# Designs tried in a protein design run: designed miniproteins, single chains, continued (2). Part 49

Each design is a single chain, and the fold is of that chain. pLDDT is the mean over its residues in the fold that is shown.

## One batch from the design tools (miniprotein)

Design m5689
Fold by ESMFold2-Fast:
Structure m5689 (fold): chain A 85 residues (1-85)
Amino acid sequence: PIVIKLGDSARYLPGAVVLAQRLAEQGLIELTPELMERLREEDKSPVYGPLTQELVNAFQKAQGLPDDGVADEKTIKALRELVFG
């Protein structure tokens, strides 16, 4: 089973910038220029970072999933549908 936690490889997860853009379009987050710059920096690393975890938490809460920031298979599938579907 696929489970991605803070500090793990961000494999199968959307990039932080594109995920933030989709969540902002859904009204789930406020995407400021300052946050966008920080997300671009985090996206330079292949690691699941704290800013991306906050985005995952916001998404999980909106979808009625456990909002623990742990990207299990259900969370990953739903995030990929949001961004790439």
Scores: mean pLDDT 83

Design m5690
Fold by ESMFold2-Fast:
Structure m5690 (fold): chain A 87 residues (1-87)
Amino acid sequence: DKLTKETDALNNIMTENIEEVLRETAKKEKNKELDDEELEEWLKEFFREKGPDEVLKKLLETIYEKYKDSNPLVAEGAKKLIELLDE
């Protein structure tokens, strides 16, 4: 199952690199590097204002941009989940 392989690859990246992905996403949104406390506060505010689907979408966009050239399987998984969140 192609979708299973893509989602498994994405899940592994999220599980192993969640802090890095969160920090990169926050840096893009805030145009500055956040410390651990600022990152937690930003994530809580983002969930409150945008909801979990938009937060997940921003994380998936970060993964897509990071891996589109180096790991097409991860990038395609992220793209498919973004498309599902837009429905």
Scores: mean pLDDT 73

Design m5691
Fold by ESMFold2-Fast:
Structure m5691 (fold): chain A 84 residues (1-84)
Amino acid sequence: KAEEARKWLEKAREALKEGNLDEAQSYIDKALSYARQLTGKEGYELMAEALEVYADLAEKQGDTVTARRARGNAEYYRKLAEEE
């Protein structure tokens, strides 16, 4: 459900800005869960956005390895969203 993925993604971004890392993690998990239920371009775009926010969270937690992996996965999903 695209609206639910977007809702949780917006909440995740706000929690991250406020430094509420545990809330941000919970909201990212929800956004990813809803984005995975979508198929096609919109689902891939929302997966990529959620993974970018996850990478930002990992960086704030000092987990640079997880951040790099999440950014790589986000780039992969963005490429899947593009038309051939």
Scores: mean pLDDT 83

Design m5692
Fold by ESMFold2-Fast:
Structure m5692 (fold): chain A 94 residues (1-94)
Amino acid sequence: SKAEEYLEEVERKVEELVEEIRKAMEEGDIEKADEYLERLSRFAEEEGPKLAEMIEKEKDPELKEKLEKRVKEIVGRLVELGQEYAKFLEEQKA
């Protein structure tokens, strides 16, 4: 399905950006971590609505539910990353 293919690309891109953010945090590179986090936030703002529209148009109710669950899992991971990043910034200031 078009929605499933699109979601797979979104998941891949999110994972790539999350890995870069975590690597930058591990290196203590605040500027680099912030740059990748900004890119991730912009990506989510641009692609989120498009993905939501594609999933809403999915005619297979079982596939739609599966795709909606995967989106919620991505959102959960982004929330966790945001919390990790906030803690990282606090520790860097101390």
Scores: mean pLDDT 84

Design m5693
Fold by ESMFold2-Fast:
Structure m5693 (fold): chain A 62 residues (1-62)
Amino acid sequence: MKITIRSALTPPLTADTLEGAIEAAERHFEFDPHLLIEKDGELVGVATSLEEAKEIIKKLYE
């Protein structure tokens, strides 16, 4: 499973692990409070907080 974290202000980051996806979300939120979360190229969620981003990412590994 490939998770991609996108923002308007930073290059997209991709991860294949829960830990990597959480780290990518934390890094992006330093620059942009709006993140698009993709799984295998498909949009699965939009987060406006780091807590929301972490919850979306965790659900992808359930």
Scores: mean pLDDT 76

Design m5694
Fold by ESMFold2-Fast:
Structure m5694 (fold): chain A 60 residues (1-60)
Amino acid sequence: GLFEIAEAAPESLREYVTEAAEKLAADPSNAATASALAIYLASEGDSELALKALKAAEEM
């Protein structure tokens, strides 16, 4: 799940992924949080992590 992706993420990205996971666990319909997470991870140069996080967010 998205929390497992957060644990595997680089230290600099881990907090952001964890916060997004907590927000999506509280409101799984929050497309803005899912989109913001994917955009942020892609902008930091980790397109693979961005795709994995987006897929995990869609499954929440």
Scores: mean pLDDT 76

Design m5695
Fold by ESMFold2-Fast:
Structure m5695 (fold): chain A 83 residues (1-83)
Amino acid sequence: MQETIDLQTAIAEAVVAGDEEALRAAVRRALTAAAGREASEEEVEAAVAKVREALAEAMKEQGLSREELYALMREEIARARAE
């Protein structure tokens, strides 16, 4: 539970920061933890693509700008870190 929350928080932080390298690193760590083995580069790229697609769909579905979505993500990050 704690590790999963920490991994999700790291992915959200990388997305909000616009740091593609940090996003890839966080996704790789999450996939490795979930699979019990080191994630391949192909699995990381596929997962990063799914994250970007999910963000685009969330913006479209809720009528949110990228800035508004990122503000909501920052609130979620703050809650996850508040313990």
Scores: mean pLDDT 75

Design m5696
Fold by ESMFold2-Fast:
Structure m5696 (fold): chain A 100 residues (1-100)
Amino acid sequence: SKEIEELEKRIAEDPNDYKAYYELGKVLFEQGKYEEAFVYYSRALTLAEYYKGKYDKEVIELLDNMIEVLKKLGNEEKLKILGEKLEKEKKEIEEKQKKL
């Protein structure tokens, strides 16, 4: 995919490009590549956590998309464990935004 190639090029040029990881995850999700989508969403989340506050509004959307990937993968046990962790992280970011 040309879109995937352009996003991979952006990541190669700037490994801290949060938006490139997030967009690549979205493209992979649309292609039904849920396991790969989750990997790139997880990398985007790591970058958002490192740059505390800079991506807080976008990271809520990212966490929702990660939960949707887990639902598509159909692993109920993994969805329960990871879904609870992602929901907790989402709540912590929302509470932090209210105190800033």
Scores: mean pLDDT 78

Design m5697
Fold by ESMFold2-Fast:
Structure m5697 (fold): chain A 63 residues (1-63)
Amino acid sequence: PRLSPISGAPLVESVVDGKRVLYDPVSGYVLDTETGELSWDKLEDKSAEEVAEELLALLKKLN
């Protein structure tokens, strides 16, 4: 799995405006798979906090 260079956490796949991106839920770092650039952005369709909250809810349900 691809790890974030900022936090070392595994990047989560997401789709923004039909484009595949990798997102770090710990630091809010976004990797654009199309350009290969890393940026400090929030996902356009969801905030970093919302994505992290959804992942936490899934983990809580599994645990």
Scores: mean pLDDT 62

Design m5698
Fold by ESMFold2-Fast:
Structure m5698 (fold): chain A 68 residues (1-68)
Amino acid sequence: SARREAAIAAGRERLATMSEERRAVIREIASQLRSIGDAVDAEIQRLGPASIEELKQALEKTEAGPAG
């Protein structure tokens, strides 16, 4: 019985450790993506709506540009 109980406890610890580790990684990735999104949004807001439209048109024009 002692060996069986130890094996069950070890299994539960492993699952908890894996779930915690995976959760931490996911949270870190989500936090980094959010920070990048916030930085992009802040820069867009700084440039203003007219500048955003100009950037959008410039991006479309780049696709129609001569092949380098």
Scores: mean pLDDT 71

Design m5699
Fold by ESMFold2-Fast:
Structure m5699 (fold): chain A 58 residues (1-58)
Amino acid sequence: SVEEIAADLQKRGFSAGLAERAAKNIEAGNPLEVPASTPVEEIIALLKEYNVKGVVRV
């Protein structure tokens, strides 16, 4: 669910607002917005885990 995805993203260092927006984007099949400081290995893990089309650094 959006709430479960948002909670997981917050544990990974996303702010509450960004995590909620990112969770909604994952459910809609949109690209994932990630903090600019997110390591490449975390981006790869997120792409694999949530099957997202790509990422945008914010």
Scores: mean pLDDT 76

Design m5700
Fold by ESMFold2-Fast:
Structure m5700 (fold): chain A 110 residues (1-110)
Amino acid sequence: MIEIPEELKEEFYEWLKKLKEEKNEELLERIQKLLDFIDGALDIPEEYKGITVEDLLSGDKEAIEGFLYGLILYVQLKSEEMEVPKELLLRLLLPEAPESLIERLVELTE
C-alpha cells in the first residue's frame, strides 16, 4: 500500500480551505465531479469511495487520506487507459492546484 505523507494531506487540506474562503464554487464542483469519477470506477476499492466535498472540507483526515488514495489509483488507471501522462491528467482533474501538490501526487503515481 502506498503511504501518503502527512505533509501532502496537510497541503491538500490547506488548498481546499483556500478554495472555500475564496468561494471558488467552480473548483469545489470539479472536486465533487472527481469524487463521482472515483465512485464510478470499477477497479478502485470500495473503501476509497463515498467521500463528499463536505467530508474533505471538514478536515476529516480519514476522508482526505481515502480521497488521495482513490485519486492516485484513478490517475494510474486512467493514464494507462487514455495513454495520457499522469501529470497532465492530474492538472486536468485538479486545476489551479499548487505545483508542489501536483509534483508530490505525480511521484506517488510512479
Scores: mean pLDDT 81

Design m5701
Fold by ESMFold2-Fast:
Structure m5701 (fold): chain A 80 residues (1-80)
Amino acid sequence: MKLTFTLPDGSRVEVEIPIPSSMSDAWEKLEPIAEQAGLSEIDLGIWRLVYGVLKSISDVLTEEDAEELAERLQELIAAS
């Protein structure tokens, strides 16, 4: 299963991970990290953290959950 993140420097990173069985559960865990990081000041370190959290909870996420999560992360980047 593949996730694509757009990093603050404009680069794209594709990662293959199994992801948790619920997008809502995954997003609930990731959203406060992204918000806490400050959308206006997102950097590569923050996106590594987000990826690390996703990977640590990832064993059961579906491809559909991955796409929705990627879309939400992209929206947060665009908002900053």
Scores: mean pLDDT 53

Design m5702
Fold by ESMFold2-Fast:
Parts: sequence; structure tokens; C-alpha cells
Structure m5702 (fold): chain A 77 residues (1-77)
Amino acid sequence: DARLEELEASRDLEGAFEPEVGEAIRAKSVQEILEALEAVAPAVEELEAMIAKGAPRAEIEAAHRALHARIRERLLA
């Protein structure tokens, strides 16, 4: 069930951020959360490509932080 997987991703996303962002996520619909995730999909693909090619941990962590910041910005907008 794609919807159930999306809801699980939303809960994981909520738990990954500070309480202020978590409150903003709870105020948003699943659709709004999915739209934010879709907006960062190219960055997710880039991060996955870095992991697949065995990029240095520091580069992967930097890309992960950048992705996290983009999601935060989208969810708080």
C-alpha cells in the first residue's frame, strides 16, 4: 500500500527534525509533505548515486545535511 508507505515516511520525517519543525509537519497534510519530498527528489537521487559509487562519508553526510535543510525550508514555507 503506497499510502501506508507514505504515512510511514511522514512519521520518520517528523521524528528526524526539531520539535518546531515536527509541529509544522503535523499541521500539514500528507499531500503537502509528499509535495515537499517530490521537490527534493533530484537531491535524493544525487545522494543515492553518491552512496552507490562509494563516495567519502564526509561528502555523503554533507549532501544529507543539504537535503535535510531543503526539506525543512519547504515544510516551513
Scores: mean pLDDT 66

Design m5703
Fold by ESMFold2-Fast:
Structure m5703 (fold): chain A 96 residues (1-96)
Amino acid sequence: SSLTEELQRLFEENAPQEEIDKVLYKYSQALTDKMKQGSLKEEEIREILNKWIEELERFGGNEELIKKAREYLEQGNFAQAIYYLMRAALEALRRK
């Protein structure tokens, strides 16, 4: 997608974190909306996001970003939870 291509371009160019964060947040909102359109119940969304958290912890994702994702997930703020999970994944890729 154009968002994925833009994110890859920003990452390759070592763009400022603020620009990357803006793109990630827009994508997290779009993904949250798509999940809701699929008639997923809150419990089902929580299960999906908890599995993503477990995968990122196994991959060695940033503990502070994962903690923020958990906090927002507990609050039912799925867009923010997804945003922090995407940030944790991107940060882990940058360490390679």
Scores: mean pLDDT 77

Design m5704
Fold by ESMFold2-Fast:
Structure m5704 (fold): chain A 65 residues (1-65)
Amino acid sequence: MKLSDLSEDQRRAVLRAISGQPLAPELEHLRPFVREAAPRLLAAASEDPEQRAQLEAESRKLFPP
């Protein structure tokens, strides 16, 4: 599964969980995905400039400077 397969809210929840924040109770079904996919998502982002830019944009929305 890729970030583009998730809804906006699900993508934000995954990014928050990767950065150490807890998942909302209604999104606990995504916990196995976060645990399994986090290393692969980070590796894909390092190889794909577009995915890296997408992760940067989502992080900026969650944590404004």
Scores: mean pLDDT 58

Design m5705
Fold by ESMFold2-Fast:
Structure m5705 (fold): chain A 100 residues (1-100)
Amino acid sequence: DEARVAEAEARLADAVAAGDDVVVLAARPGEPAWSPETRERIRALARRTAETHGVTVVIGEGAGGAGMDAAGRALDELVRLREEGRPLPPLLEERAAAPP
């Protein structure tokens, strides 16, 4: 979905302009899960932004609030790494549910 990609790009640009060191990308509550093509485009954009600006991008995969919950777990891991004095990764992806 072109609108989802444009929204992710705008969010990344806004966060970089604000001097943020971590950016979260996830479907909003009530939104469907991103298509595979949309996900790949957002992932490529996130990786490029991380490489260019030295930010950490968190991607939460899942429909609606499940994507945000996955992103929350990734953020908890980033907090742990920071508290341990360890470097933050450029890209961290979490899925809402792993199939069996």
Scores: mean pLDDT 76

Design m5706
Fold by ESMFold2-Fast:
Structure m5706 (fold): chain A 74 residues (1-74)
Amino acid sequence: SMEAVKAELERIAEETIERMKSASEEEQLKIFDEAMARMLRLVDDYRKATGDAAAEAELAAHVAALMERIGKAM
């Protein structure tokens, strides 16, 4: 479900923010890129499973908001 995907995205964001706290500045950039790629793959997988373009747009917006939160933790 979309709620399950959103919950997994939130979990990835929380895990990523915790990793940022102990990472060097160079490591933070790599962690940020890895988190973005992982989140976008989840959205793409959900789109392929459902064919729901509106859900894809909503999830993409949610990823953007989560990436902003991660960036603020750097």
Scores: mean pLDDT 84

Design m5707
Fold by ESMFold2-Fast:
Structure m5707 (fold): chain A 94 residues (1-94)
Amino acid sequence: SKEDILALVDGQIASLEALRARVLADPRLSPEQKERVTALLDEMIRLLEEAKKKLEEAKTVEEAEKIYYDLVREMNPLMAELYRLLQEAGVLEP
């Protein structure tokens, strides 16, 4: 349902905001690494917030599903880059 998709997006925003706070507090990350990772997280959160607004305006489940599929397509390369940066920083094991 549209409400289920909205709940998924809200959960993803909360998870990325929590990760952003952990990244800023992580002593293993240099200031430059923190800047790169938080910039990427901010872009991902922005995309999720834009998708949430579109989802709230959606009139059908089919429209909501299309918005979510488009979001996933845009998020996938950013998520891959996030994992790569965290692995390079030694925060996330491969």
Scores: mean pLDDT 87

Design m5708
Fold by ESMFold2-Fast:
Structure m5708 (fold): chain A 97 residues (1-97)
Amino acid sequence: MMSPFVKELQKLFDEAIEKIKETKDYEVAKKEIDKVMAHAQTMISLSSPEDAKELLAALIEQLERIKEVIREVFPKDEADRMTKILDEIIAYLRQQQ
């Protein structure tokens, strides 16, 4: 990955994952995901079409990664609720590719 925004996106997801693992709090996880999604959407809107495609692909990959973290960290009922929301977001983003 050569785009500065792709590197920034990965760093934001790494920081969110660390906080989720540290706190193990469902509401904290929701807020961290919302913050990263808002930042990612802003970066995509400011990017060239080529950079936006790279950011979309990287965002989908990072969301799949966060789903696995959610399944490991949270009880099944909470994990199922969060991963369902993430699956809907991923499906929407794949339509944008």
Scores: mean pLDDT 83

Design m5709
Fold by ESMFold2-Fast:
Structure m5709 (fold): chain A 94 residues (1-94)
Amino acid sequence: MLSEEELEKIKEFFSEKLGKEIELTEKRKEILERLKKKALESKKDVLTLSEFLESIKDLELSDEEKEFLRDLYKTLDPDHSGEISKEKFLSLFE
């Protein structure tokens, strides 16, 4: 379960990078928890969008939740490399 401190850090990150406030609904928290677990269990130094999508494929996502995931990926991959640093991603929770 994500702590209140981890949730506040994520909100601040989105506010700084996208200039908008986000609401962390139960579904968005579940998405973040699944992605964090995938990153921690990965033996790779980088994560792809396909690896993130695979970790949450069993979740019934609304269009808003899919847009949240796309926004998250875009903010973590500003150079459009298709890869996100595992260390950079996990820093969102520290």
Scores: mean pLDDT 74

Design m5710
Fold by ESMFold2-Fast:
Structure m5710 (fold): chain A 65 residues (1-65)
Amino acid sequence: SMAKLIEDARKLLEKIAKKLGAEVKFEGDEITIYLKTDSEIDRAILELAGAVVSTVTGLKVTIKE
């Protein structure tokens, strides 16, 4: 179901962000990822993960520093 897909995507994004030292906040249908790293590769991974989640779920994903 769409609801389960959204829940699974949120959990996956939160897990990836936690591993890379980033913070994720959920606000209604918007997801905000706060970058806490100076690693270029970690930033790229978070940007890619956010783009994939946005495309698959239709939720708005925003990345902030």
Scores: mean pLDDT 79

Design m5711
Fold by ESMFold2-Fast:
Structure m5711 (fold): chain A 83 residues (1-83)
Amino acid sequence: SQEELEYTKLLMRFMSLITELEVLIRRAEKAGDEEKKRRFEEMLRRVERTLVTWTKLYKEGKISVDEMRARLDALEAEVRRLA
């Protein structure tokens, strides 16, 4: 269905964001920037926790695809500001 396609696209965007954060963590580690590494690791944990919680809520019918998209948009904006 169209809703299932949109949900799958959101999951792919979450995975891309996780991959981006993993790259940012490795770059900070290589640069010896312990504070920046810690901030990216905290952000990664928050993104992963959000993915787990919001996918569960979506499967239970408690949130919409649009609500999930809005949350992901906010997380992506935070990562871009932090980078």
Scores: mean pLDDT 88

Design m5712
Fold by ESMFold2-Fast:
Structure m5712 (fold): chain A 55 residues (1-55)
Amino acid sequence: KSLEEFLKRAEKVYPKELVDKIKEALNATDPEEREKIWAEVQDEVARLLQEKKAA
């Protein structure tokens, strides 16, 4: 599957802010900046999963 297909699926299941951060990580040319943004994405995903399990 293409990266574009992945982003379309992500838009349906994740908040827009999270999807925007994923796009920023993918477009980042600096590896350090990309890793930093990607870590923020992972933290947000973990937070959303915890909220669903806590309910």
Scores: mean pLDDT 72

Design m5713
Fold by ESMFold2-Fast:
Structure m5713 (fold): chain A 68 residues (1-68)
Amino acid sequence: MEEEAVRALAEVARTGSPEEVRQAAAEFARAFPSEEALERALRAVAATGREEALRAAREGIAEGRALL
């Protein structure tokens, strides 16, 4: 489940808009709020090489965590 979710977020980060990445990352953070899961998600997004996607993912995670 978590590994599947990390892969899904990485796919959005590779092909999606920053807004799509932010929304996907917020959803991920709500489902998997552990520090380890969030770090794995950010590393997967960073591996895409898209700086805008990494920024959007960090913003999304912060938004998702605030809703917990």
Scores: mean pLDDT 82

Design m5714
Fold by ESMFold2-Fast:
Structure m5714 (fold): chain A 66 residues (1-66)
Amino acid sequence: MREELDELLAKMREAIQAGDTEKARELRRKAGEAFRRLRGDEVDRLLQESSKAVQDILEAVRKLAE
């Protein structure tokens, strides 16, 4: 569900900003599971919109880990 992904991405961003890398990792995993559960024609559009946000968040997590 789109709302579920948006919520997970928002919480992941908050965890990253707070420096909580453990929480960010858990939310990242849950976001991946939510993407895996999505099916159907709408998934392509959702992935196109969400892929940039996910990539930005993953890049921020990598920078925190350096």
Scores: mean pLDDT 66

Design m5715
Fold by ESMFold2-Fast:
Structure m5715 (fold): chain A 98 residues (1-98)
Amino acid sequence: MEEELKKKIEEFRERAERELEETLARIDALHARGASRQEAIALAVGTALRLIGDALDEALKLKKQGKEEEAEKFMDEGVRITKEVLARLVAHIDALYG
């Protein structure tokens, strides 16, 4: 059912939002300790890489089940959501560091 794919995408978005909130708090803590902009960027990139890895893993599971179109749609949405998270993290870093 189309509903199962939509549910998986929603679950991924919820995880991505939690990872965003956690990473934002960690960036704030790094800045408060006098850490460099590069350390904050490395943390943001690390979060994005974990999210894309999770999306790839789920897409590969769908492909192994013969659900190739669903795997492609899930991966496309996973990339889109990850880009949104990374953009928000970068904007926050820019606001903190100038």
Scores: mean pLDDT 88

Design m5716
Fold by ESMFold2-Fast:
Structure m5716 (fold): chain A 96 residues (1-96)
Amino acid sequence: SIEDFINKLKEIYKEALEKMKGKSREEQVTILRKAFLKIADILYELGEKLGKVDETAAKIRELAQRYQRLLDEGKTPEEVLKELYEEAIKAIKELS
């Protein structure tokens, strides 16, 4: 059910993006942070299922570092969310 993990990730992205509409940057960062934690949970669940927990934990750390770097560079929370979503999809496909 790799497709199930990808679909869960798509729903997290879509819901977060909708919640960000008309919100301040500070509110959007809070929504982004919550979306990242949900993405991390999905990746950890996949890592457990595949017996690749350490590999998955390393990938999540890379995503967390990218998240912080993009925000520090002045990217919008919406742009950061899109980058995290795309990298998480790539991680799922590479772990499969």
Scores: mean pLDDT 86

Design m5717
Fold by ESMFold2-Fast:
Structure m5717 (fold): chain A 88 residues (1-88)
Amino acid sequence: MEEVEELLRKAREHIEKAKQYIDEAKKSTDPEERAKNLGKAAEHVAEALRLFREAYELSGTDEAKELIDEAEKVRKEVQKVAGEFIKS
């Protein structure tokens, strides 16, 4: 289904962006830049999860479920990194 493939493609792009922003946050020496990059990463993960869930509802495939699990893992990393910076 073309619609499912397009949703999965867009969601994968958002996950890629989220990972890039997490890496930028980890490399940043400025707390404000770290917070900004983590915020962008969180937004991209949220969009990816929404798109993957929509794809799963339309297709019911195990692949879409696995991608949701991967996106949740990235979301947890964003929360962990954000928590470390907020506590300090």
Scores: mean pLDDT 78

Design m5718
Fold by ESMFold2-Fast:
Structure m5718 (fold): chain A 73 residues (1-73)
Amino acid sequence: NELVEKIKKASDQEQAQLLSELLGIPVSLAEQIIDAVKEGDHTRLSLLVQQLVDSGLSPEQQQLLRTFISALG
């Protein structure tokens, strides 16, 4: 999967930019999600994901987010 390989090879800055572009969210929010994943902060990650879902993230965008989080682990 080209997306997963791109995520794995990307720097932290590039990962945040890519997530921002894929989900149509601010880079600062993408950085917060990536930090939560890398720090293992499951509480913060759950809250950020719920905030995005509540803000109207599509099922397709939710699947992209899950794929992205999995690729970061």
Scores: mean pLDDT 84

Design m5719
Fold by ESMFold2-Fast:
Structure m5719 (fold): chain A 61 residues (1-61)
Amino acid sequence: VVLERTIEVPAADADALRAQIQAVKEEARAAGLEIKRLEAEVEGREVDGEQVVVVRLTLTT
């Protein structure tokens, strides 16, 4: 099974990014899924004049 999640964080906030990735992993575990592979696609974007990082996570279970 493949699980996709999109995360948006300010480009300057690496701690927020790590916390969001951990939350997605915990969501998968709470659903009884074993994570076999994790892929991340990273895109820079400007929202309301602020630089943000958009990360698309794909979890293979």
Scores: mean pLDDT 77

Design m5720
Fold by ESMFold2-Fast:
Structure m5720 (fold): chain A 59 residues (1-59)
Amino acid sequence: SMRPLSPQQRAQLRGILGTARVDGDTRLESLARQGLQGDTDAYQQAMQLSRDWTQQWFK
C-alpha cells in the first residue's frame, strides 16, 4: 500500500515543479506531477534530479 506524502514532501515537490517550469525541464516537471499524485518512484526520481540540478548550478 502506498503511503501518502507528508505535507513537507508535498511542499518540496511543489517547489521542484515550480523550478522545473521556470527552467523548462519537462522531465523534472512530469516526475514532480507524478509524485504529487502519490507515485513514490516518481517522487524519489524528482528529488534525485533536483539535487543533481542544484549541485550543477551551485558549483
Scores: mean pLDDT 74

Design m5721
Fold by ESMFold2-Fast:
Structure m5721 (fold): chain A 101 residues (1-101)
Amino acid sequence: SPVEEMRALLEELERGIMAVLDEAGAPEEVKERVREMFEMMLAAIDALADEPVATLVARVLGMLEGLLGELEEHLDPATAARVRALVDETRARLEEVRAAA
C-alpha cells in the first residue's frame, strides 16, 4: 500500500533525525518538536487516506519543509545539514511512491 509505504518512510526518517539530534546533544524541546511534527504528519496521512497519493505526498512534503525550516533555526549548521540530507533522501523516496501509485 502506498499509505503503508509512506508511513514506514516517515517512521524511518523520525528515527534517523532523532539519532542525529541525540549525537549532537540537541535540547529536549527540539526533540519533542520533532516527535510532535511526525505525529501530525502520520495523523494527516490517516485523515487523507481516501485522497489521491499525489495529494498525500504533497501534504507530507510541505510539512517536512516546515519542520526543516524550524530545525535549521535551532541547530548548528553541521547538524542542520545532516538533518537536511535525511529529509532530502526521504523526499526522493516519497516522490518514487507518488510515481508508482
Scores: mean pLDDT 87

Design m5722
Fold by ESMFold2-Fast:
Order: sequence, then C-alpha cells, then structure tokens
Structure m5722 (fold): chain A 71 residues (1-71)
Amino acid sequence: PIVTLEFSSGRVATGELLSETTVEVTDRNGVKVIVTFSEPIEVGKVLKYTATNPETGFKQEGEAKVLKIVE
C-alpha cells in the first residue's frame, strides 16, 4: 500500500507501507528513508515518528499526519 504523509514542516511525501508502523519514503533521487511510527498507521491520525537520514546517520523525531492509504 502507498501512504501519503504530511510532516509538521508542511511537506507532503508518499511512501510504501512496510508494516503497521513503518513507511519507506523515496525521494526523486531514489534515496530511501525509513519512517517508524509509535502507533499503527491509520488515515487521519497525527503520529509521532522517528526517521534516520541514510547519508548523515542523524535521527530525527517529529509528527506526521496520515492523509491517505491506497492499496
């Protein structure tokens, strides 16, 4: 399934749902970032996440709203 997320910055990104709590977001250059949520992903929820930048290794925490899930 494809998940659409709105981050606190106002940016919108799409990614593939890997598990109930995990989305793989891919940018235009094919860089994959794993976003892990504290709770199961459901449409309309604002959830806390942790994401690791694969190039820098820095871990970022924040909130994202689940806008939609498409099978």
Scores: mean pLDDT 78

Design m5723
Fold by ESMFold2-Fast:
Structure m5723 (fold): chain A 61 residues (1-61)
Amino acid sequence: EKIEEYRKLALEYGFDEETARQLALGFEWLGISLEEAKRILENTQPMVDGGRAGAAALAAA
């Protein structure tokens, strides 16, 4: 049931529906809190420099 909350958060941060669903599955599998998921999405959402900073943040989570 938390999967839907993660998916909605990812969509709010501008991710595509398919990407949002994959992110939601990943967050649910990791068992992280909604607040932690929100922090990760906030830190990865602005990928203006490319995916390096976002990928590093995801790898650190």
Scores: mean pLDDT 68

Design m5724
Fold by ESMFold2-Fast:
Structure m5724 (fold): chain A 69 residues (1-69)
Amino acid sequence: MEEKEIVVEIRLPAAEATAESMMEAAKKAAEQAKELARKQGYEVVDIKTEIRGTAEEVIATATAKAKKK
């Protein structure tokens, strides 16, 4: 299979979630997804970042699509 999908989630308490902390969580999730792809010998070709809120938590999800060279 040419492509591999790597998903990383970072969760924040809703009471502590600010726009800045949500953006930082999204950046960290994306960076961790890139690092995992790299360690497995893959190059990241696309990253999708999503932020989802619940009453108790905010979840930042980074989905990296990676390809073998």
Scores: mean pLDDT 79

